# Ledger of designs, part 88: designed miniproteins, single chains

Each design is a single chain, and the fold is of that chain. pLDDT is the mean over its residues in the fold that is shown.

## One batch from the design tools (miniprotein)

Design m3072
Fold by ESMFold2-Fast:
Structure m3072 (fold): chain A 90 residues (1-90)
Amino acid sequence: SIKKKVQEIIEQLKKLLEELKKTTDPKKALKIAEESIRLADEALKLDPSEKEPLRLALEIAMEALRISTDKQIILRLIGLILRVIGRLLD
């Protein structure tokens, strides 16, 4: 069912957040943030009314930003954060 697929994505996002909290590598954090947004986009296509995947992707991208000092990684993460915020405001 659609609800089961969305719940599986939520559980995957929670695991990615746990992985992110354990990393100090900004490049790995960026990859986790990019994958989280891809998963949240997939969940949004399945159920546009369920905002939890977008909220988790936002939390992941913000946590990735907190450990990042490289300008290119920071700019990429800011772009991803703004994209997620835009979707949450819809």
Scores: mean pLDDT 88

Design m3073
Fold by ESMFold2-Fast:
Structure m3073 (fold): chain A 76 residues (1-76)
Amino acid sequence: KEELLERIKKVVAEAKALVATLVRQGRSDEAVALQNEINDLISKALRYISEGKFDEAEKLIEQAEALIAKARAELA
């Protein structure tokens, strides 16, 4: 689904912005941990999309979106 790819693009962009903010605050270990977790979830989601397993991909994207929301709340 084109919708899933757009959601992935948004998650990647938001993760990049949050990682940059964490690095600027001297929280580099947290930045690395967030980036690695998002990268793992997105890599698995892209694999499921390539296999036509859109429901499985959507669950992983939802997990990544939840992780972004949690990180954003911690920075607020």
Scores: mean pLDDT 83

Design m3074
Fold by ESMFold2-Fast:
Structure m3074 (fold): chain A 63 residues (1-63)
Amino acid sequence: DREERRKLILEGASAGVKAIHGAVVIVNGRKGKESKEEIERARKLLEENQALEAEYEAKFRAL
């Protein structure tokens, strides 16, 4: 379904943007600009977004 593929692409792109934001927080944390809690939150966001990207990739392949 064309619409289903489009939706998966848009959702995947959204997950990518969140992953970039998380990476920025982690980099700032290494420079001592972010708290340990913010660094941990950024890691969790990256893990969640990587899982979402893998899930959407699998769904896209199944289409």
Scores: mean pLDDT 66

Design m3075
Fold by ESMFold2-Fast:
Structure m3075 (fold): chain A 118 residues (1-118)
Amino acid sequence: VPQEKVQELIDLLDTYLQSLKNSGLLSPETLAELEALLAQVKALLQAGDFEGAKALLEQALEDPSPHVRGFAVYALSLLLALLGKEEEALALTEKALEDPSPVVRGAAASARVRILES
C-alpha cells in the first residue's frame, strides 16, 4: 500500500472526528474514547500494521456507543477498500445500514459513497 494512500486515509479519519466535534453531539467521555481510538488506529496504520488496525476497529464495531460504532464502520470500510478488499468493505457498509442508530447508518452511507466514487 502506498504511503500517500495511508496518509489520505488518516486525513479522512481526522476530518470525520473533527466534524463530529464540531457538531456538538459528543459527550466529553465519548470524545476522549474516540480520540484514543483514532490515535491507536493512526499509530498502527503508520507502522504498516493493517491487521492490528483491522482487529482494533472490529472490536470497536461491538461498542455500545453509536458514535464509536459509526467511526469504526467508516474507518474499517475505508481500510478494507485501501487493502483491495472492496467487496468486504461494501458488505460491511451494507450491514451497518441496518444498525438501529442513524449515526451508524450515516457513517456507513458516507463510507459507501467514498468507496464507490474512488
Scores: mean pLDDT 87

Design m3076
Fold by ESMFold2-Fast:
Structure m3076 (fold): chain A 87 residues (1-87)
Amino acid sequence: SALEEEIKELALELVRLKAEMEGKTVTEEQEQNLIAMLDQLSLHEQVSLLRKELEYALSTTPESNTEAIERLKELEKRAEELEKKVK
């Protein structure tokens, strides 16, 4: 479904951003493992997990990294909209 794909894209964007912030890249295998893990969860559980991960990422990102904070807040806003659709 379109909703399922939107959730997966958000998860991949978050994982890629977190890696980029640490000067790393995410491997194709790591991305596939993330998708496989998400596929074992309900859509509601997937969004709840992503919201928790985003809150943690925002709380641990230095305030000086304005670009990363702005990108994380955009992902958080998308996650909030997805949460309304899965409830």
Scores: mean pLDDT 85

Design m3077
Fold by ESMFold2-Fast:
Structure m3077 (fold): chain A 65 residues (1-65)
Amino acid sequence: SGVEELTEKAVEVLESTGKEKLSAEEAIAAGNASGDGGVAAVLGETAKRYPEGVTAEDVREAAGV
């Protein structure tokens, strides 16, 4: 599967929380709760790069899309 597909799925998971911005811990938890290892990896890596908070834009920037 493409990085773009996984990135958009990770954004959908983030948006499903109803929050515009997640804490790093919330982003990691949302990824793990998704049941998708690729989504969990994307959100976990984004949380490491943006420890002050994770937005949909941050997820796309970290993935290079």
Scores: mean pLDDT 83

Design m3078
Fold by ESMFold2-Fast:
Structure m3078 (fold): chain A 80 residues (1-80)
Amino acid sequence: SKEIQELRDQALELSQQAYELAQQLTPEGIEQARKKLEEARELLDKLRELKAPGGLIGFVSTSIFHAQASVELGEQQLAA
């Protein structure tokens, strides 16, 4: 459906933005990346509610996981 496609595209865009913000390696970048990831997770939950195809959910989930890993690594580097 059009709604599922729009939610997918937005969640992927938010995940990419979070990844790029985390790569700045600043406290402000990490904080903004966390907020973008929270928004992406909310859209993923909406996709699950709408019973989006499993492959689409898997792809979005993997993109969020990748961005989250980048945020965690950035936080570790800033703490060192």
Scores: mean pLDDT 89

Design m3079
Fold by ESMFold2-Fast:
Structure m3079 (fold): chain A 72 residues (1-72)
Amino acid sequence: MEKEKKIEEGRKQAVEDLKKFADYLESKGDTETAEKIRKALEEGNIDEAFKIARDYFLSLSYEERLELLKKI
């Protein structure tokens, strides 16, 4: 059960990182993808939020991926 506390901390960090990612997308004009991530997080569906973020990241060019990684 000590491992469950570490999982909760990791989950909290993942939610924070996904919120930062959504804020970044909105700042770049991709409000639709940002809102999909926020909605999934609001529903408690972290896995869906990760899937949306991953699919978006894989759709970017190599140069755009490097820029995103510098911001996160």
Scores: mean pLDDT 75

Design m3080
Fold by ESMFold2-Fast:
Structure m3080 (fold): chain A 87 residues (1-87)
Amino acid sequence: SLEEALAKIDEIEALLLEATPENAEETRARIYEVASGLPEGLRIVVEHFVDELLEALLAGKLSREQFQASARTMKAAAKAMARELFA
């Protein structure tokens, strides 16, 4: 359902906001578990954004503020996609 997809997207953002270089691999695995319950098209897009964001974190390319802003942008985009998919 849309409600389940939106709840999973909220959980993914919460996991991203707790991500550090030290826990990035564990965080990716946890996010992939949550994302497995999303519709395939939405799951692929979310996993791609998460991978790029965590790789940028690991490469030291983002400040904490930039990382958090990107995570929130991902959430907004994913929720918009979910609403269109369930329209």
Scores: mean pLDDT 85

Design m3081
Fold by ESMFold2-Fast:
Structure m3081 (fold): chain A 102 residues (1-102)
Amino acid sequence: SAEELALVRAALEHVDEYTEQILEAYKAHDAKSAMKKMQELADWLQKQADASGNPVLKKLAESLKKNIKEMEKLSEKDQLLNVDATMSLLRMHLHVELKAAS
């Protein structure tokens, strides 16, 4: 539907915007701000999932929250490597959802 397409496109834009902010924080050696930005993205995805009932957004929010907990135990360097993999996975799932909604 048009509403589902708009939601998934908004989610892709937010993932890209937050990814850039997270990477900028790591570039500044501010891992705390980077983790806070990842939590803000997870919270935004959860709010969109709750409002829309979209099961993919719910799964992505839950996966990101779980990954944030695991990353808290890692070095800054390993956190940065994990962020790249995590954000790529979020984008992949959203692109699959976008195609399904089209």
Scores: mean pLDDT 87

Design m3082
Fold by ESMFold2-Fast:
Structure m3082 (fold): chain A 50 residues (1-50)
Amino acid sequence: QASVLAVLQELGVATTQPVVDYFTRVIGAAANDPDAIRAKMAELGVKPLA
């Protein structure tokens, strides 16, 4: 999922296929909106590296 991949790259998370698949599944219907993905990632405790 391109939007999930882009957000993971922005957050400095490893963008291997299993990681992308995991977050795409957890985010669900919001996986097509980068802003919604960022909000869900923050809820899950994933934030940009300082």
Scores: mean pLDDT 67

Design m3083
Fold by ESMFold2-Fast:
Structure m3083 (fold): chain A 70 residues (1-70)
Amino acid sequence: SLEERIKKAREIMKIAVELGLSGVAANLLYKLMEKGVPLEEAIRIAKYIEENAPSAKERAELFQKVLENL
């Protein structure tokens, strides 16, 4: 439901804030978890993408490559 999706997004945002993640990393974390990636792995992947892909285009390309190899 929409309510459950909003609740999940708030919980992920809380985790992102507690871990000092940027808005970019928090958004990547949400997308990875929606694809069924476990929390710990999703955090590692989100940080990796943010640190290794400085532009929005490069982040989107790297994210797609990660999804293809899940």
Scores: mean pLDDT 79

Design m3084
Fold by ESMFold2-Fast:
Structure m3084 (fold): chain A 85 residues (1-85)
Amino acid sequence: SQIVQQIEQVVAEIKGLLDELYDMGRISQQELDSYRQILDDLLQQAKNSTDEQEQQRILDDLQQLKDLLEKELAYYKKNPSRPPL
């Protein structure tokens, strides 16, 4: 499924953003591991789903999360001593 391939790509991109936030000391290892598990569970749910609407909802939710993480990462890169957004 094209939607599942898009979900796999977005999950990989989110994992990269989480790794950068972790390297900057902005999330804990426990938070990183927790997010990775949630992402793997969502990807598995999408792969097991026969409902394209459910797959699309998962993709949309992941795309929103990616946008939020990109904004957070950009904020910390610009001002590493600034508080959380």
Scores: mean pLDDT 86

Design m3085
Fold by ESMFold2-Fast:
Structure m3085 (fold): chain A 55 residues (1-55)
Amino acid sequence: SPVDRVLDALVALKNADPSAPITVEQVAEAAGLTPEQVREIFEKEFGIPPEAILA
């Protein structure tokens, strides 16, 4: 599912660069989605923008 792709991307990014901040663009690239699609998924699934989650 698109949500699983986003979650897998977050895990992969943290594993590769645990000290680096995660951006919407990095999640999009890793998940094979657009930044807009990542923002929509976060808003629809979590009810908040990705910036509030990823900080």
Scores: mean pLDDT 75

Design m3086
Fold by ESMFold2-Fast:
Structure m3086 (fold): chain A 85 residues (1-85)
Amino acid sequence: ALAEAEKHLDEGVRAAEEGDYEKAKEHFKEAMKALVAAGDKDPIKNTALLFTALAVATEMYFAGAEEEAKEVEEAVIAAIKAIDA
């Protein structure tokens, strides 16, 4: 559950570092889904994963991948709402 979220987050970060913003977006969206499925079991780790996704989305936006960055941001917002519901 959380390990799956961490795996997808790590894969998304790596893809973004390679400039593959479509692949990064897909992995971050899967990380957010896995985080929601895991539930609010580790608030500190959950917060770290959410902040990492937003930080990389910000970098993607400034790199010109605005649509991909927006989809990651929307996925993070949806995950926050689902966990806090």
Scores: mean pLDDT 83

Design m3087
Fold by ESMFold2-Fast:
Structure m3087 (fold): chain A 72 residues (1-72)
Amino acid sequence: SLLEEFRRLGAELLALARASPAFSPEEVATLEAILQGALAHLEETKDEEAARQLIKELEAAIARIRAELAAA
């Protein structure tokens, strides 16, 4: 499901952020709160278009962090 994909990508993004020296513990906590809020909103609204858009944004963020880590 789209919610399962969002949860999987969100967990991957958080793991990358925690592994990255560019993110402070406070920044990781903020990201986790944002992802939890987005998930709650998607579960409440059942908005599949919003879910697909957020999944694309998570994939883009993951790719960006991976590229930055590879360049370091």
Scores: mean pLDDT 84

Design m3088
Fold by ESMFold2-Fast:
Structure m3088 (fold): chain A 62 residues (1-62)
Amino acid sequence: GPFVSVLTPEQREQLIERYRELLDSPLFSKETVEELIKALEKGSEALEEWVEKHIERLEEEG
């Protein structure tokens, strides 16, 4: 999707750091974070789907 394709390197690093902080969070399991890493490897569409699925939880934590 267009969301990830327009991310700057700085924005990408900020998202990675935020998600890394949630590795041991009760809202995010290790499996959920591994899915994020796989989505980053697969490309922008998979990452956008992962973010959309988890954005509400990320906003609640932030």
Scores: mean pLDDT 63

Design m3089
Fold by ESMFold2-Fast:
Structure m3089 (fold): chain A 120 residues (1-120)
Amino acid sequence: SKVDELVEKAAQYLGKAKNYLKEAIEAMRKGDIEKAVEYFEKAVEYLRQAIEHLEEALKLDPNSKYLRDALEHVRKALENVEKMIEAARKGDVEKAIKYAEESLKHLDEAIDALNRYYLE
């Protein structure tokens, strides 16, 4: 269905965002702030794509608790990535990594919600 295609695309974008966040954490640990910010911006791009696809999916299936839960977690992931960029620009490596790890937790919750959507 069109909903399933939108959800599959959202899941793919979340996977890409997760990979960029992991690369950003490694760059921050190595002190490469410029490279970390580049990876954060790539993660933001993919998170925004996931949000657009999940919002469209939710319009087609407005009563899905799993799509609502996934969308809320992706929005929280994006909020944490934006806080990471701010912390990284201030040179606060520990705070940037903390926000990255919080974003990853929210992405894992969003992915779990989408997996539950397919299993029902």
Scores: mean pLDDT 88

Design m3090
Fold by ESMFold2-Fast:
Structure m3090 (fold): chain A 87 residues (1-87)
Amino acid sequence: SHHDELKATMLEVADYILEEAEKQPLPEEVKKRLRELYEKLKASTDIEEAERLLLEMMTLAADAFARVLGEEASRALMEKVQAIMRK
């Protein structure tokens, strides 16, 4: 279904964000929050709630990458996220 395809894409984006965040020297509290959001996203059966959770993950990761690694690293992360979403 369209919902199944959309959720699959959201999970692919979330997986990418979490994998990239785990590789970087980000604060542990940021990594813990991303893991919590990921688990909520996986458990969600409401597409609007899933979209809100994914947006929170994207915002948190982009901000953390910019703060720790610089704006270029944050931009690169978000460009890949957009590429996944456009598939």
Scores: mean pLDDT 88

Design m3091
Fold by ESMFold2-Fast:
Structure m3091 (fold): chain A 83 residues (1-83)
Amino acid sequence: AELLAEYDSLSDVEKGVLDAIYEAGEEGMTVDEIAERLGLSRATVERAVKRLIERGFVVKDEKTGRYFLTERGRALIEARRAA
């Protein structure tokens, strides 16, 4: 499946970031919250979220600084969970 192939093409960091934001649901997550959850540096998380935004899986709310899954990003994680 296209979505599963796209998920498998992600780095372990990018997969972890997507999974963390997915588990947060409608609340989304800040870079600092993601970094704490995954045991990663802020800079590592910022690089990963930038890549995920470029791929259309994540969006940032500029007013709150919180990151959310797009419809495509949610579909990607849900396809992986169903497999």
Scores: mean pLDDT 83

Design m3092
Fold by ESMFold2-Fast:
Structure m3092 (fold): chain A 72 residues (1-72)
Amino acid sequence: SSELQRNLDRMLDLAKQAGDEAYDLVQQARNAPSLAAMQQYLDQAIAAVDQTDAALGAQLRALADAALALAS
């Protein structure tokens, strides 16, 4: 849905602040072939961000949970 895509775009903007690795992982989540694959990429992105900025990681987790709920 457009709402899901908009939510993932918001995650991309935040992930870009953390670095290219997190940004690329959220991009892979956007293009994931399944809900399970999307969750795996989002979890990897959040783990990468959490290593450098725990507050930003927590913010991304909240957005990821919302996006996964919209995709379910």
Scores: mean pLDDT 83

Design m3093
Fold by ESMFold2-Fast:
Structure m3093 (fold): chain A 80 residues (1-80)
Amino acid sequence: SMEEKREEARKLFEELKSYIQKYVDEARKKGDFEKIKKLNEIYKRALEEISRLMQDNKPLEEIKKVFEEAKKEIDKIYKE
């Protein structure tokens, strides 16, 4: 259902927020504001894409792919 899909999306958002928080905190301690900016941009893009997928009633699997790609991009930024 749409409600179950929204609940799963919320859980994924909470996971993504927890994931990004750790990297943002590390970047902040190093004064790396460019990395913080990039991390925030990744989060914003994921939010926008998921909102679009939800509006288009796309399957949960497509929504999960957006979260996984966001995590990969965050890892790439963190490893720089």
Scores: mean pLDDT 80

Design m3094
Fold by ESMFold2-Fast:
Structure m3094 (fold): chain A 71 residues (1-71)
Amino acid sequence: MELEKLKKEAQRYIAEAKKLLPDVKSGKEELQQEIANIEGALKNSDTLEDARADYDSAKKVLDRAKKLAKE
């Protein structure tokens, strides 16, 4: 269950980051690429270690999206 839980939470962070994309005026293309990379990684994430890395990356991308949307 830990693997599936991490992947599910990572997907939630990615979904929230995508919702913020319309409010991002600068760095939007870079943010879109980061989101796409994490989505690709999540599809191929078969280990707990990979899932933890994807979770951390998704959380960082959401934090970045929030910062860029605020500007």
Scores: mean pLDDT 80

Design m3095
Fold by ESMFold2-Fast:
Structure m3095 (fold): chain A 97 residues (1-97)
Amino acid sequence: MSEAQRLLLEAGALLTFGNIYSWFAKRAEEEGDLDKAIELYKKAIEYYKEAVKLAEEALKKAKTEWVKKEAELLKKVAEENLKRAEEELKKVEQKKK
């Protein structure tokens, strides 16, 4: 496995953890547990930020067109999910005040 492929795999795992925490955060918000929702969205944001960072490193180290495309797609998805999680966090914080 190339270093870029290893970084891409790790970035994918972090994106998955971000998605899991974001899902639990939304569920906590729907149950009215705003403190738990805030904490879970903060964890999702941390995972998404790390996923973006590792996807950028994978892109820089990629030697094949396939790995470059996969790294670019993963980075884009992680950035979109990060932005969404940050927007949801602000919304939950406004509900709690």
Scores: mean pLDDT 89

Design m3096
Fold by ESMFold2-Fast:
Structure m3096 (fold): chain A 96 residues (1-96)
Amino acid sequence: ALTPAEQETLEKAAQSSPKVAELVTKLQNGELTPEELELLETVLLATSESVEELLRELARNPVALEVAAEVFENKQRLTVEEAREAFKQALETYEP
């Protein structure tokens, strides 16, 4: 499990965005498929070896967390490859 401080950071992000709440909950409960987890590791953190490490990195980067949640929300209509491409394009286009 994450530290209480890391967990609180993710909970606050989830309160601001329903899509972030869904992604964080699925990650914490191990509800992602191996392909979905690999997608997150590949596009966000190529060196991450665990869900907890991914959650910690996402807690430190709210922009990446929002973009990842948005891509995952649309994943139901996309292949893994298409979702990865969409994530990269969204990050490049995103303006805070």
Scores: mean pLDDT 66

Design m3097
Fold by ESMFold2-Fast:
Structure m3097 (fold): chain A 100 residues (1-100)
Amino acid sequence: SAAAEAYRARMEAAARAARAQGEALVDQGKSQEALELLALVIGEIAKEARENPEFREVLLEVARRLRAWLEDWLARHGIVPSRAARAALESAERLLAEAE
């Protein structure tokens, strides 16, 4: 539907903004803060998917794409999550699984 497409576009824009902010944090030497931010954003989109069943699929697709990008980005840059960043990533993964 047009409403679902508009919602997807808005969420994809938010995901792109989160990626850009994360990259800017890494450029500032704040790699762990970047991971915590990206994990938080993935988790928030997953929670929104669970709370809004009519948009669940479009929100889950955005969250999964952001997660896949993050995994690829981490691997390419050799970034190792801190304890706090790992906890945030695990929380995001749990929220994403619960929204499936």
Scores: mean pLDDT 82

Design m3098
Fold by ESMFold2-Fast:
Structure m3098 (fold): chain A 63 residues (1-63)
Amino acid sequence: KAQEVIDAAQRGEIPLSEFVRKALEAGIPRDVIAQAVEKVLLSGEPLTSENLGAAVREFYEAS
């Protein structure tokens, strides 16, 4: 389920590329992932699985 994938990413348990792949497989829309990437980059934080996972959670829960 999408929530398990997001939780694993936020814990740093999976690499960034695997998180993106599993998130798409779990049904998280590409637009949500794109908005999350943009948010992380605009915040000045490094694009890690933990930071992307946190951003994806915000957009996914708001959707």
Scores: mean pLDDT 81

Design m3099
Fold by ESMFold2-Fast:
Structure m3099 (fold): chain A 109 residues (1-109)
Amino acid sequence: IEKLKEQAIKLAEEAIKLVEELLKSLDLSEEQRKELEESIKELKEAIEKLKKAKTIEELIEAIEEIIESLERILEVLKKIPSAPKEAILELEIILGMLRIILGVLKLIS
């Protein structure tokens, strides 16, 4: 369980770094920038919740919130023609790994 929590934190932190780098380089509308910044804030809050989680139920809730925030980020990025395909793929892989961790936690809960 502790190793799954550590892995989920590392994956979510990697996603934040990738999205923050994209924010610096992408030609974004003001609306797209605000939407991404809000989703990043929600993602950071979910990671802090995950770090404080002590039960499997709390881990599940925090990881679900991380997944929801990443899905919103990906939806915005996919609408930007200049967004690097490699970065989108990397975020999709991180999302997939988080979904696997969530599935394992739900199976053992």
Scores: mean pLDDT 85

Design m3100
Fold by ESMFold2-Fast:
Structure m3100 (fold): chain A 72 residues (1-72)
Amino acid sequence: MSPKEQVEEAKKHLKKAKEAFKKGDYESAKKHLGKSVKYAKLASKDPKYKKEAQKIIDEVEKLYLEMVRERL
């Protein structure tokens, strides 16, 4: 995959994680968050996409913290 494709995959999985979280499907949400961060980290190795990839990673962390809070 190109770094551009990795960013798009990371965004796609982040969107799916948000949708699963809204439905109460925390296992699916966690799985998609994992894939989103995986692709974002791969894309961050390219300087051109590093900033956008970091933004995606930050959003993954925020959603994960929110999900953990609601699962307590």
Scores: mean pLDDT 83

Design m3101
Fold by ESMFold2-Fast:
Structure m3101 (fold): chain A 139 residues (1-139)
Amino acid sequence: STEKEVQEKLDRLTDLILSKSLPLSPEEIAEMIETLYELSQLEIPEELRDRFINIVLTTIKAFLSLPLEEQLKLPEKVLLNLAELILWLIEEDPEFVKEFLTQKDVDKLKELLEELKKKNASEEVINALEEAIKKLESL
C-alpha cells in the first residue's frame, strides 16, 4: 500500500539522519531530496504528516549547510526538486516554515540562484527557485 511505502521510506530517511557517524554527504542529501519530492507527490497519511514535514525541513537545512560549490555540483533535477519541496512545505505549513527557515537560509538560496543564473541553468530551475525565495520573503 502507499501508506506502507511512505512509512518504510520515512523510516529509512530517519535512520540515515540519526546515524550521526558522519555529516550527510552531498550524494546522500541528493537522494533524500529526490525521495522526499517523490513522496510529496503522493497522498501523505495525516498521521505521518508532521514527521514528513520535519524530515523535509531537516533535508533542506542539510542542503543549505553544504558549501556553495558542492550545491552547484548536484544535478539540475535535484535542485528543481529542492525548490519544489520548499514550495510544497510553504503551501502545507507556512507558519512552520516562517519559524524554522531563517534569513540566513533565504540568503543562501539567493546566492545559489545567482550562481545558477551565471551558469545558464534551465529556466524551470531558475523560475522554481525564484518563486520559492519570493514566497519565503513574503512570510
Scores: mean pLDDT 84

Design m3102
Fold by ESMFold2-Fast:
Structure m3102 (fold): chain A 82 residues (1-82)
Amino acid sequence: MADEIAALAAANPEEAAAIAQALLDNRDAAIAETKATAAETSPAAFAAQVEAGRAVARGLAPHNPELAAETLALLDEIEAAW
């Protein structure tokens, strides 16, 4: 799954960039929502969501390495907040 998401992001860099930018633009809200839903989210489901985000960033990296790096840093921050 994650490798498939990375391949799709690499094939559609504009869409991947839009997804990554939307997450970064809503950074504080994303962190707050992660904390608010932590008790309601299974560890496996949360890990799958974070890995999907990392896969998008990996696919985006060859096209926009700065945005990919910022997205990975935010996902690490979201994972630490959970």
Scores: mean pLDDT 78

Design m3103
Fold by ESMFold2-Fast:
Structure m3103 (fold): chain A 62 residues (1-62)
Amino acid sequence: MPTSSQQVYNQYMEQMKTMSQDDQNNAIRFFQSVSVQQQNNGYSPSDSSIIGRQQTYNNIQS
């Protein structure tokens, strides 16, 4: 991943702080589905988690 795990984590956490509880729950479900999909594509759990956070952040920003 070109983005550090710490940077991805910080972006995700900052975005989550600005959201309602319902939006946070929706983001968590999206993150979980992306993480599972990436693991099915052969990524490690750690890499899948990073990708999931990046995609969740991008989804919220769109």
Scores: mean pLDDT 74

Design m3104
Fold by ESMFold2-Fast:
Structure m3104 (fold): chain A 102 residues (1-102)
Amino acid sequence: MRAAELAAALLRALEAGEETELTRIYREILEILQKHPKELSEEDRERVAELFSRMLDIPLETAKRLLDKYGFEGTLQMLLAMHEHNLPTLEEAAALLRQQVA
């Protein structure tokens, strides 16, 4: 999955201390989330979804659905698990992450 490859590329850039388009978008999302830690406005939620859609090269509707269901960090963790363990679906990655927390 292209999104899983982009999530892995983001992690590698962050670990290397490199500034890329992915790390810039990631920081913009974190700034919005950190500024409004209790609850995002509808405008901020929309902006986060747009940035997340661009970062992972996924449709905006898909980005909104993933953010609503799993949150920003949860979605990234699942995509990284998909890439690391060569899992074909987000559902299998979500199951693996649930086992690691138990």
Scores: mean pLDDT 76

Design m3105
Fold by ESMFold2-Fast:
Parts: C-alpha cells; sequence; structure tokens
Structure m3105 (fold): chain A 86 residues (1-86)
C-alpha cells in the first residue's frame, strides 16, 4: 500500500515533467519507465530512513532530518498512508 502511494506520486511528477518537455510517445515511455524505477528506489530508501528516524524519536533521542524534494514527497505519502491505516 505504501509502495503504491509512492509510485502514484512519482508517476504524477514524471507526467508533469513530460508535459513541459514535449517528448515523442516512444521516448516518453522508455524514459518514464527508467525514471519511475530510479525515483521509486530513491523514495523507498527515504521512507526507510524516515521510519528509522521515527524509531529514534520514539526512544527519546534527538534527530535531524535532511530536506530534499524526494524526502518531502516521501513524508507526504507516509502521512497520507498513516491516516488511511488509523
Amino acid sequence: ELEKKIEEEIEKEINELHESVGESEEEYKKEKETMIEALKKGIELDIEEIKKIYEKQKKGESVTISVDESNIKAMKVLEEVKKELE
């Protein structure tokens, strides 16, 4: 479920980028598949890091979070999924 939410966010971003660039359908399809896989791996790692940070905070330890576009998106997806599960 979390993975599907991340994939949807990634696909939305890629579609927005494609609309601005104006590629051919064949080029778009190949690039989209490659970009989705690359971004999905990055965002999945961000989700795991966020879980790790949450575990540390739960333990009462101070934690700093580096801010990146992929990290921000992963956090939004995580919050939405959390609402769905609660």
Scores: mean pLDDT 57

